# Ledger of designs, part 103: designed miniproteins, single chains, continued (5)

Each design is a single chain, and the fold is of that chain. pLDDT is the mean over its residues in the fold that is shown.

## One batch from the design tools (miniprotein)

Design m19821
Fold by ESMFold2-Fast:
Structure m19821 (fold): chain A 73 residues (1-73)
Amino acid sequence: MPSGEEILKRAEELLKRLKEVVNKDKSLTGAQYAAYMIEGIGLQLEAELAVKKGDLEAALAAVERMEKVLEEV
């Protein structure tokens, strides 16, 4: 199991990557851009809250959902 620090670092890196991908994709509508960014930010916050509660499995699940969002863009 990764540490809470490792999970939060991964979440931050995934959100940075998501921002890069959606900013470069000129085919996305403003609504699609907003939806991806809201989901990514929300999942990063879920990971942070789960780590603070000591629920590393929930934190890792949030990161895995972020990875899926990035795959869909």
Scores: mean pLDDT 81

Design m19823
Fold by ESMFold2-Fast:
Structure m19823 (fold): chain A 83 residues (1-83)
Amino acid sequence: SAQEALNQDIIRNKEQLLEQIIELQKEIKKSSGREKAVLESALGILASAARLPAETVKKIIAGKLSDEEIRKIFDEIVEKLKA
């Protein structure tokens, strides 16, 4: 199915997706105005594609999660996708 193909893409690209999400969070913290809004939108799209829960996405955008916390959450999601 399309969902199974997407799950496999997330698993295969786990490190790349995680790195992009962490980098965007760091860029958001350094940005303002229109640039910040564009980066927040991009992070939201990537995080949703990675199947992160909406509440987790909001916390990442707000800068409330550390890099280690983001990695742990993403690892848990990928393990669920493998099962």
Scores: mean pLDDT 76

Design m19824
Fold by ESMFold2-Fast:
Structure m19824 (fold): chain A 84 residues (1-84)
Amino acid sequence: MVDPLVLEAEILEALARMQVNVARKMLEKGGDMKEAREVAERALELAEEALRLAEEAGDEETARAAREVAEEAKRLIEEAEERE
């Protein structure tokens, strides 16, 4: 039986990673930098929540992935703000 916290952490990490990919593509396209920043900010919130749940569940693999996504989201936020 899968721990519900592990499942929730995995889902949130996957959603955060998807939002990071969206923000990255928006930055590559050179479109609305404010919208790109907002997407990256949502990715960061999802990644931080995934990290908290993964750490609570003892899921080291998902916790590591969530930290990586959070750091990428932070970089994208900074890049989008510089281009506003």
Scores: mean pLDDT 85

Design m19825
Fold by ESMFold2-Fast:
Structure m19825 (fold): chain A 62 residues (1-62)
Amino acid sequence: MTKVIEVESDDPEAAAEALAKELGVKILNRVRWEDADHRYVALVGEDKEGNLVIIVARAPAP
């Protein structure tokens, strides 16, 4: 089963990495992008049970 977890943080990279570590997610890929309103970091990985986990962290655009 795929899990999608969203977090808001001024440091989206650090927040996403910390959450992945807390949840025991093995990170397979990292994606970064931005739009007019936000900066995004997405981590794609697998948990201990083999579920696909996507963590999306965002911060306001500067």
Scores: mean pLDDT 80

Design m19826
Fold by ESMFold2-Fast:
Structure m19826 (fold): chain A 72 residues (1-72)
Amino acid sequence: SEARKRLLELIGEILRIIGDILDLERKLKEAKKKLEEGDEKAKEEIEKIEKEIKELKEKLEKLLTEIKNLKV
């Protein structure tokens, strides 16, 4: 069925996005540690990573909304 095929595609995309978020959260933790150690350059890195995480979470929310619409 079309809905089933689309659901599997959405699940695949969600898992990829979750993986990307986890990678970015690891990098964010490393950047925050650098900032705590006095590396002021880490501030810009933190802001960039936080923006990327926010954008990925917004994409995740859109995919979850599409799944909700398919389950109706």
Scores: mean pLDDT 85

Design m19827
Fold by ESMFold2-Fast:
Structure m19827 (fold): chain A 57 residues (1-57)
Amino acid sequence: SLDEAVETLRRRAAESPDPEVSQRLLQLAEQARRAVEAGADPEEMAEVALRGADDLL
C-alpha cells in the first residue's frame, strides 16, 4: 500500500548515514503522496516510490 511504501522510505531515510540518500528517500515519499492527492493510483505510486528508492542503493 502507499502508506506502507511511505513508512518504508521514511524508515530507510532515518536509518541512512548519508544525508543525501536520506533527503532523496524523503522526497520520493512526498512525491508519491502528492501524486495520490492529485488523483494518481495509490498502488502505482507505491511501486514508483519503491523503485526510486531501489535506484538509490
Scores: mean pLDDT 82

Design m19828
Fold by ESMFold2-Fast:
Structure m19828 (fold): chain A 87 residues (1-87)
Amino acid sequence: SKQDFLGRLTQAILLAFEPYLSLEEKQELTQKLVKRRKEMLKNNISLDEAVEEAKRFVDEIAEKYGNEELRQKALELIDKVVEAFKK
């Protein structure tokens, strides 16, 4: 379902950044992602649009931490979620 897919995207982002986040930063990131997921569901945003927004969000956070490996890892996990959902 769309709700499950958006939940998997949220988890992928959190998993990629978890080793680099403090407890406080993880809580702030989780709140931001939960709020946006709710908005996406309310506004019936397409799965393709949700993926593009997730990638933009990854770019923003990776730039904040100045870590290209972190960006690549997050994008890899997002791609894995997309591939698994299509199966």
Scores: mean pLDDT 77

Design m19829
Fold by ESMFold2-Fast:
Structure m19829 (fold): chain A 80 residues (1-80)
Amino acid sequence: SKVEEKLEELIRALKENPEDKEGLLELLEEVARAAGEEYRETGDPRYLEIYRKVLEIARMLYAGAPAEEILKKLREALEL
């Protein structure tokens, strides 16, 4: 799905350039947008759960959480 593709893109970006917080936040916004779009089209509560995880991850990025912890949360979202 579009959400899965965007999550994988964000995971790759985090691994390659974890210090690029602005770029990571922009990609995270794309994940949120894709999740909201899929939720509107399908009504699947999985996408609402992904959206909630995206908000949590955004707060973690803003707070300067370690890349490894952010990666763990992104993988959890991908498993939904």
Scores: mean pLDDT 84

Design m19830
Fold by ESMFold2-Fast:
Structure m19830 (fold): chain A 57 residues (1-57)
Amino acid sequence: RKKRVEELINSLSEEQKEKLEMIKLATEEGLIPSARQVARELGISLGNARLLVEYFL
């Protein structure tokens, strides 16, 4: 759901947003990160990482 993803992104720190943009660039280069990798990279819950992988990345 797009609204939940937007709320999640808006709640992220500047460091977390920067890391998320780097992950998004990597997915454009053909790298497919798992939700668990995204959760570790950003320091967020696995559920929130799954939302980002499905609807943002």
Scores: mean pLDDT 76

Design m19831
Fold by ESMFold2-Fast:
Structure m19831 (fold): chain A 97 residues (1-97)
Amino acid sequence: PSESEISAAMAYIYIGIGNLLKSKGKYEEAAETYKKAYEIALPYDKKVAAEALNNLGKALAEAGKYEEAIEAYEKALELDPENEEAKKNLEEVKKKK
């Protein structure tokens, strides 16, 4: 496996941990974990980095941090403009303000 393949795999492990934390209502810990996934993925895979930012935005929104969630979704769309889930989540979070 290339370094980019290993980094993508590690990013997905952190996304999985973040999803588990979010399912337990630990939104702040989930957000920190998704941010770690984003940092690992960013140098190698913009689409995986965008996926991590989309999950970060979801955790921030669940924590009531709507402005930070908007920033995370917008950055996800800068990295991957075709991310339909991030587009939908951005539209939804803007309605909650």
Scores: mean pLDDT 87

Design m19832
Fold by ESMFold2-Fast:
Structure m19832 (fold): chain A 69 residues (1-69)
Amino acid sequence: MSPLERAAKALVEELGLSERNAHLAALLAMTGLMQGLSDEEVAERIRAKLPGLTLEQARKAVEIARKYL
């Protein structure tokens, strides 16, 4: 299982996101962190693409994704 798939699974289990939203959130978090963006900047980007998430959920998604980088 790829790091992206593992991160997405963790987002489903910990935040209750749909598989599609979890995969997108994991992808945005991992790519943003790899680009050198701060956790806060990545969380705001996730919220912009997934407006149904709270800022707290977006921040938690970044924290979870970091474990798989």
Scores: mean pLDDT 85

Design m19833
Fold by ESMFold2-Fast:
Parts: sequence; structure tokens; C-alpha cells
Structure m19833 (fold): chain A 73 residues (1-73)
Amino acid sequence: SSIEKYKAKLKELEAELAKRFPGLKIDKDAIKKKEQELGINSGLPADLEKLRAQDEEFALAAEIERLKEAIET
């Protein structure tokens, strides 16, 4: 199911974030602030890639939060 795929992807992204940026905690409010600063919406693929080019850790955190939202709905 799509939920199972989202859960698998979530584990992969959380592991990558922990490996590359250990101890870093980026919550949804920090992501929203970064989106406002850059004038982007990380829910859009093009804007997510723009975020990734500027700040990889925020892009990973944004993908993680979007997957959590998708799993919960």
C-alpha cells in the first residue's frame, strides 16, 4: 500500500538525516520559517529541490514531515 511505502521512505530519510546531521532537530516551525525566508512551498517538487540546493538538512526534514502527514491521513 502507499502507507507502507511512505513508512519505508520515512525510515530511510530519518536514517539519512541522523547519519549526515547527527543531533540536528528541525521541527515543522523551523521548516515553515525557512520556507518563508526563501519564498517557497516544500510540498511542491521544484521548491523542494530549490530548498535542497540551499540547505540539504531542511529539505530532508521537510520530506520527513510531509511523509508523517501522509501516513497520519
Scores: mean pLDDT 80

Design m19834
Fold by ESMFold2-Fast:
Structure m19834 (fold): chain A 80 residues (1-80)
Amino acid sequence: SEAEEAVLEGLDQLIEDFKNYPEFVKFLKEIKKKLEEGEISPEEAVKLLKKYVEESDLPEEDKEFVRLKLESLEEYIKAS
């Protein structure tokens, strides 16, 4: 689906942007695999990412960056 493709592209971009954060990259790759295998929906992937980021030790500026990306993905999913 277009929603799935958008989330997968967003995950790949976040993996590149956060390559110096190995635990976050590991989580992003796990979410990507589950989404590709149909174990979770695009909506569930975004929800899990939001929860992880808010509970993480990432710097606040990095959390804000991810929040903005996830908000854009949620709007796209709702429109799709």
Scores: mean pLDDT 86

Design m19835
Fold by ESMFold2-Fast:
Structure m19835 (fold): chain A 70 residues (1-70)
Amino acid sequence: SKEERMELIAKARELAEKGEYKEAAELLRQAATLETDPVVKENLLKAADLLEQGLSPEEAERILVEEVLK
């Protein structure tokens, strides 16, 4: 559901803020399996990849706020 997806994203953002990037990425991938919009799904997966790589947590947060939670 949309509510379940939102809770997973909220938890992922909390984990990312704490530096738990691998766990945050896993929750975002789980949220992507609940998403039917292919653009939103792709953005969730992009954010997960950025967090797992540890390269740009700031860009991952931007994608989540501006492209997913719009």
Scores: mean pLDDT 84

Design m19836
Fold by ESMFold2-Fast:
Structure m19836 (fold): chain A 68 residues (1-68)
Amino acid sequence: SLPEALIPAPPPDPELAARYADRLGARATELQRRLEAGEITPEEFLRELEAASRELAAEAEAEAAARA
């Protein structure tokens, strides 16, 4: 399982939360493929996943604020 710090709390809008989860999952799948290919290390995988989760969470929060 992923550390809680890598997965910020989902936005209160369930549609935005689902889209956030889907986009993060797609990013994790691509990073896993690169890890299996030997293109990145496990440490780089975790760092990039953390960066992606923060970026996607910020985008979801901005969209939620715009819809409020």
Scores: mean pLDDT 75

Design m19837
Fold by ESMFold2-Fast:
Structure m19837 (fold): chain A 57 residues (1-57)
Amino acid sequence: SKEENLAKISELSDEVWQGAVEAAYQLGLLPEVPKSKEELEKASEEQLRAILQLGLM
């Protein structure tokens, strides 16, 4: 679920989640790089899943 993915992303370190959103942006999965973790609440469930998967690599 979106809330479950948000919770898992919130557990990522700042370096990990920042790298994940940059990678997602470069892959065209995000229209903009989020400025904070709180802005991820505006992302779709699919976008959050992609960020989480990239962050866990």
Scores: mean pLDDT 78

Design m19838
Fold by ESMFold2-Fast:
Structure m19838 (fold): chain A 91 residues (1-91)
Amino acid sequence: MEKVRKLIDGAADAINAGDADTAERLLKQLVEEIKNTELTPEQAREVLRDLIALSILVVGAELEGRITPEQADRILALVKEAIDAVEEKLK
């Protein structure tokens, strides 16, 4: 769980800094970490809330011109992959 939180926080920091390459790298690592981590239903809910907040942050960064629309699309696709991986753990 700690590594999942650290990757989400790092991705948020990268998005805020306009560092799309770092955000994409950390989110790819996050997807793999989620797949390899057992989550309780409570932990899964917490991660889903954090990922939804992250998607809002990405949209905000695009609207403010901190990242390009093409970068936002790639990052949002990775956030969706992370959400899908968490939802799979709840089955």
Scores: mean pLDDT 87

Design m19839
Fold by ESMFold2-Fast:
Structure m19839 (fold): chain A 67 residues (1-67)
Amino acid sequence: KRLPLSEEQLKKVEEETEEYRKKLEEEKKPEIEEALKAGDESKAAALEAAIDIETIGYQVDKELELS
C-alpha cells in the first residue's frame, strides 16, 4: 500500500500539498464570494469541491514525481 518514498519525500509532499491547497483557496475565494452574492449556492459548492479534487490530484502527482 505504501509508495516507496523516503520519510523526507513524504514530508515534502505533505508540505507542498498544504501550500497548494491554501493557494487554491485564496485564488478561488473571489469567485466563491461572487457566486454567494449572486445567490448561486450550487456554483459556490462546486468551486469548493473543485479545490478538494485539485488538492488530491496535486498530492498524487507529487508522490508520482518523487517515486
Scores: mean pLDDT 78

Design m19840
Fold by ESMFold2-Fast:
Order: structure tokens, then C-alpha cells, then sequence
Structure m19840 (fold): chain A 57 residues (1-57)
């Protein structure tokens, strides 16, 4: 849901601000999605988007 996605974004942003790379931020986003009750497919999608692997720049 929106709350899970927002929590993932917030956690990933905090990790980036702390000096983590985009891959680590993506993994943190995945963990927050799963913790918030999102399914694995949604968590994997969020991880890839945060890591920039599927994002169109």
C-alpha cells in the first residue's frame, strides 16, 4: 500500500543521506516493504526502482 511504499522511500533516503550506495538503499527499501506487509513482488519492484536498475532516467 501507499504507507509501505512511503516507508521504503523514507528508509532508502535516510540510508543514502548516511552514505550508503543505491544498491544498499534498494535493499533497505525492500526490507521495509516486507516489514510493512507488502508482498514479495512489490518489495522486489521497489528495490529495483530505488537501485535504478529499471528506472528510466
Amino acid sequence: GEAAAQAAVDAARAALDAGADSRTAGKIGHEEMVRAGADEEAAERAQREIAGLVSRS
Scores: mean pLDDT 72

Design m19841
Fold by ESMFold2-Fast:
Structure m19841 (fold): chain A 63 residues (1-63)
Amino acid sequence: DIEEFAERILKKTDSPYIKKGVEEGKKRAEELLAAGASRSHATAVFIGLVLRGIGDWLDEELL
């Protein structure tokens, strides 16, 4: 449940970087599912984009 996971993360974070990563990840995962990709592939791409958002957040605070 990519949507449920995205909502859980968004409720626990106030970082605009993490929020952006989650929103982009959700959108890309939905596009992949619509194109016939597997749920596991869509979930992996979602997680990758969330981690990218976390990386951007860390770079902002921990230079």
Scores: mean pLDDT 79

Design m19842
Fold by ESMFold2-Fast:
Structure m19842 (fold): chain A 108 residues (1-108)
Amino acid sequence: MEEEELIEKAKKAKNGEEAIEIAKKALELAKEAKTPEEALKAAEAAILAAEKALEYSKKKEEAIEAAKLALEAAKEALKKAGDDLEELLRAIGLVLRAIGLLFDAESL
C-alpha cells in the first residue's frame, strides 16, 4: 500500500522540509483512507515524519508544522476507527504521540 511506502520514506527523512512534505502526503492519505487500517498506517507515517522533523529540523517552525500535520492525521485515524477496540486504542496512542511531538516542537 502507498501508506507503507510512505512509512519507509519517513524513516529515511534527513531534514525538516522533507519531513513536512512526507507529513502532508500522509495526512492526505489519512483523509482519503477507506479503512481504519489505511488511516492508521498513514497516521503512523505522519508521526514518523514529525519525529524526523524534530530530530533534524534547524527551524522550530518546521518541527511544529510537521507535528500539527501528524496530529491531524492521527485524528483522522481516530475518526475512522470504528467500534473495534484494538483499532481505537491504536488511534488513541497515535493522537497521544502526536500531542507529545507538538509539545516537544514548541519547546525548541
Scores: mean pLDDT 85

Design m19843
Fold by ESMFold2-Fast:
Structure m19843 (fold): chain A 65 residues (1-65)
Amino acid sequence: SSQQQADQQVDQLLQQGKEALKNKDSQKLYQIGQQLRQLAPQVVGGSDGVTAQADRFLQQSQKMQ
């Protein structure tokens, strides 16, 4: 289902976002944040949580230059 696909993609993107933060990869972090924002409405039990994490990644990417 689209919901299960979105949940799996969010889990993968959250993991990749943590790696991008560790590596200070601002471009990758920005892309991940945008993708999380696009998927947020489709996730089970927490579009707000996914949106908040996307916003953190996007803000952090901007602070990295």
Scores: mean pLDDT 80

Design m19844
Fold by ESMFold2-Fast:
Structure m19844 (fold): chain A 59 residues (1-59)
Amino acid sequence: SELKELILRLIALKLRRIGLELDLELLDLSEEERRRIEEEIRRIEREIEEIERKIEELE
């Protein structure tokens, strides 16, 4: 089911984002490492928005 695959991918992306947000809060990171994580979070957020839109298009 396409809907099932989209939901599972959405869950995986949300968990990945949470993990990266925790890394920013809990780890002693360099400026460059922090920037890379923030860029990855932004990429994940865009992918989440795209998947959520696709789910909304499925009735």
Scores: mean pLDDT 87

Design m19845
Fold by ESMFold2-Fast:
Structure m19845 (fold): chain A 107 residues (1-107)
Amino acid sequence: MSPKESMESTRKLLEKTLKLAEELGSSKDSLEELRKSVELAEKATELAEKGKNKEGFELSSEALQRASDALERSAESADPDTSRQLLVQSSLLRMQSSVFKETSKRL
């Protein structure tokens, strides 16, 4: 998978995460943080298109980490069933953030 394809995939994942959080009734502050994470993922894709792959992976990692943190905060005030769904998604994003951070260090 190319760097650009990886970042486009991450953007799509964050857009789906935002939709999930909206459907589950997450707070205004959490939804705003998730929207900002989507914007960061878009900027990361633009950096990859310009050949700035290291910077792109660093920014994608940041976007994933911020989204993960927003979901964890949303989970704290949610009912148990909603909380589990948010925490599962948060864990997925945190894992991908770590992979991208490691990838950026190798570039």
Scores: mean pLDDT 88

Design m19846
Fold by ESMFold2-Fast:
Structure m19846 (fold): chain A 55 residues (1-55)
Amino acid sequence: TKEKEELLDEGVKLLESSGLDEEAEQLRKTAEQLIAEGASVEEISQAIGKIINEA
């Protein structure tokens, strides 16, 4: 859905703007897999937030 794609895009942009290109790629892969598995917006948001906080 558009909301899930927006969460992915914002997370990737945040990490890329910080020079964390490897973490941005990991975020993209994780979010894309969760979207493919039918994960909720909340689950995707939590996973993205965790990657950003640990980066």
Scores: mean pLDDT 81

Design m19847
Fold by ESMFold2-Fast:
Order: C-alpha cells, then structure tokens, then sequence
Structure m19847 (fold): chain A 68 residues (1-68)
C-alpha cells in the first residue's frame, strides 16, 4: 500500500538521489496528493521535473512551494 505523505516524500528524495527522476516525480506527486501544504514536496517535484527537462512546470511548482 502507499504510505503517508512523509513516506512518499522520503521515497521521492531517495529516487532523485538514484537519478530516477520520473519515479521521483510520481512519489512527490503522491506526497502532494496526501499533503498539498508540504512546500518540501512541491520543491521535490520541481527538482524532478527540472531533471526531466520540464523547466516551465518546474518553475511553476517552485513558485507554489515559495508561496506556502
């Protein structure tokens, strides 16, 4: 089963460390779905999207994190 927002955030960070940006983005998206107020999850998603070349989406999600 899927874990808590904190577990998905930790999974996303580990996947980024492994260079698995697409899977990291999914984990951060799951974290946001569980806790949309997590600035750290929005920043994690932005970093994963930057690594995937999705620069405009990354910029929008980083701005979302900064607004929280």
Amino acid sequence: GHGSAEEQLAVGKELLAQGRAALAAQAFDDAISLDPTSAEAWRGLAEALERLGRHEEAARYRAKADAL
Scores: mean pLDDT 85

Design m19848
Fold by ESMFold2-Fast:
Structure m19848 (fold): chain A 92 residues (1-92)
Amino acid sequence: SLYERIVEEAKEFAIGWVRGLANALGLPEEEVEEILRRIEELARELREDPEGTFERLGVHPGIRELLENVRTESEAEIVAAQIGMVLAGAAL
């Protein structure tokens, strides 16, 4: 489904962003692995319970509205990036 694809892209975005931040800050690999594990779990929760997870993570209603109305690849990328940043922030 489109939603499952967006969640996977959001996860990949979050992982890339966290790895970039960790490299810039010199974070220990053990801490990075723990953060990535949390991102994987959050992405799984988003796939299994979208509504409850969006509410728990405080995802802005505008992002949820954009997600429901995605029509183009560019819109899907924007939504994935926004959700990815929420995942990264929640995992940190």
Scores: mean pLDDT 85

Design m19849
Fold by ESMFold2-Fast:
Structure m19849 (fold): chain A 68 residues (1-68)
Amino acid sequence: SVEELSEEAKKIEEEIRKIAEEVGVDPNLTSEEQLKLLKEKDEEKAKKAEELYKRLVEIQNQGVRLAT
């Protein structure tokens, strides 16, 4: 359902925000810029964030189909 996808996306976004905050990356930057800075400062956390971004894209693609 859209509600389940929204809840999962929210949790993923909160995890990404936590990683950015822990590493000291500006949350106002684009996802691509944030990931680049994460890779420079903490490669292990960057890997986790990259996986979370991939999940978020998958949810976004499913959400587009369900939102209509």
Scores: mean pLDDT 75

Design m19850
Fold by ESMFold2-Fast:
Order: C-alpha cells, then sequence, then structure tokens
Structure m19850 (fold): chain A 55 residues (1-55)
C-alpha cells in the first residue's frame, strides 16, 4: 500500500531528526484518518508536520 510506505518513510525521517514523540503522534493521527477513509487529509497532515521541521 503506497500510503503505508509514505507513512513509514515519514516516521523514519522524523525519528532521524530526534522527533520521536512527533513521529508517534503523526503516525497515530494519520492512521486514524486512514481508518476514516480520509487519505488526502492524512497525507496533508504528514506533509505539514515535515514542513514545520524544515522551518
Amino acid sequence: DAFDVILEQAKKYLESLGKEEEAKKVVEEAQKLKEQGKYDEALELIANEIEKLLL
């Protein structure tokens, strides 16, 4: 599943930045959105969290 691959990559990236708590929260919230069929919202959440760390 492409979504699961993206989520796993995002988690590893955040963990590599020392953001383990943020990685856990992003994964939990993205999985919750996925369960509701809100894939677009889940992907936007992942992108926004990564972008905040690039500021």
Scores: mean pLDDT 78

Design m19851
Fold by ESMFold2-Fast:
Structure m19851 (fold): chain A 63 residues (1-63)
Amino acid sequence: MTLEEIAVEAFNLLAQGKTPEEVAAFLRDKGVTTEEQANAVAELLRKLGVDPETADAVKAAIV
């Protein structure tokens, strides 16, 4: 699974009403564990239309 595919799944979880903490747990299970990877996912989420505060909350919960 590519980082882009993982970000799309994370976006779908947020759309289903999952919390940033639940989405961060999903991302860690998919191998997103570093600050660089968390930053990349947060940027992809923002490009998909996630608000910056929610994207930053997901990033903060990963690291």
Scores: mean pLDDT 84

Design m19852
Fold by ESMFold2-Fast:
Structure m19852 (fold): chain A 58 residues (1-58)
Amino acid sequence: MERGERALEEALRLAEEGRLEEANRWGTQSYILYAEAGDEARAAEAARRVREALERAR
């Protein structure tokens, strides 16, 4: 599994579990990994999905 995808999946799972600090950490890592890979669209989508998951958990 690609590191960016793995980090995104962890962030979303942790957000659903209410682990907001860990979810933010993994979400940031996912964004960085996709952006460094040159996939700006995936990076933006990952950031958006993590934000939406965190909003649903609050």
Scores: mean pLDDT 79

Design m19853
Fold by ESMFold2-Fast:
Structure m19853 (fold): chain A 93 residues (1-93)
Amino acid sequence: GTVSEEKAKEAEEILKTDPDNVDALITLGVYYFQKGDYEKALEYFKKAYELSKDLPQSLRDSIKYMIGLVYKKLGKKKEARKYIFDYFQNAET
């Protein structure tokens, strides 16, 4: 589908003017994850997470879960389990 490529290009343009835009960073993280570029996906999700300190916990937890999924794809099971465990541990209570 063409919509995914269009969203990625839009996110790249947003980051040229607003390099700390969390939504754009998440969009590119998902895009690279879908393409199998797990190292790039990890870079985007980690930057989004660092910038999410003052954002709602639900969004922060979602980013942590995405980081965990990337680590799992990279075969880094210990790191993956840490991020996925934190996600479930922080779910509302």
Scores: mean pLDDT 79

Design m19855
Fold by ESMFold2-Fast:
Structure m19855 (fold): chain A 73 residues (1-73)
Amino acid sequence: MTEEEKKVKEFEEYSEIIIEKMKIAKETLSKKEFEEAYKYVIKRLEEEVKRLNNEEVKEIAEKTKKELEEILK
């Protein structure tokens, strides 16, 4: 596995974990706490995309953001 392939795989796993945690957070946290968690997660996701600077990572991040927006509803 190349370093780039490892970055993509680790980011995919990270994104899946974030989605699952945010689904749980929506059920357990207050609306205000969930909105704060959502903003924090989006900011971290964008920072990670910049750090990795990889096109596949960007595509995964966009899909993850859309799934997070669906959870926010």
Scores: mean pLDDT 82

Design m19856
Fold by ESMFold2-Fast:
Structure m19856 (fold): chain A 66 residues (1-66)
Amino acid sequence: MTAEEKKKAAQDNASDEIAQANAYKEQALKDPEVAEESVKKAEEAIRISQQALADLTARMDAELAA
């Protein structure tokens, strides 16, 4: 696989994970008893996925420039 294909696959995976976490967060907000913990977990998952994608993109861009 090319570096561009790997980058696109990583972006697609991160987008799917973020979309699933957002859907879970929306469902959790409708149930007040579980909303606090579920929303916090979903927000943490989104943050981790975004950071991982940013780190991967920066690393791949550096390798492509070298």
Scores: mean pLDDT 74

Design m19857
Fold by ESMFold2-Fast:
Structure m19857 (fold): chain A 59 residues (1-59)
Amino acid sequence: MIGRIADLLAEEARRLGVPEDVVEAIRAARSPDEIGDVLSTLPPDVRDAIVSAARAAVE
């Protein structure tokens, strides 16, 4: 379910020091497109770190 993926990404973003308003925006996302839109506002290295950390947590 997208909600679980959004929560995992938000948790990793928060751990990496992303502002709380952005973390909440990720958690509130209801589709992959909405998550992508929020992540696209972050620097590429930070975005890649969040995605990689979330992927590692699932694997």
Scores: mean pLDDT 77

Design m19858
Fold by ESMFold2-Fast:
Structure m19858 (fold): chain A 54 residues (1-54)
Amino acid sequence: AQEFRPQDGETQLAFLQRIAGQLPLSDDDRAQLDALADDPAAIARLLAERFSQG
């Protein structure tokens, strides 16, 4: 589905938060994402590590 692509005009942070909201994340992963709210690169890396391996 194309909802995993950034929308036109969407910031990297907003895009990553939208994707994270659609994924079946644990409470711990969601808390970690909230703690990284001002670091989009760290959020992207966390999401990639969680889902690139399976």
Scores: mean pLDDT 66

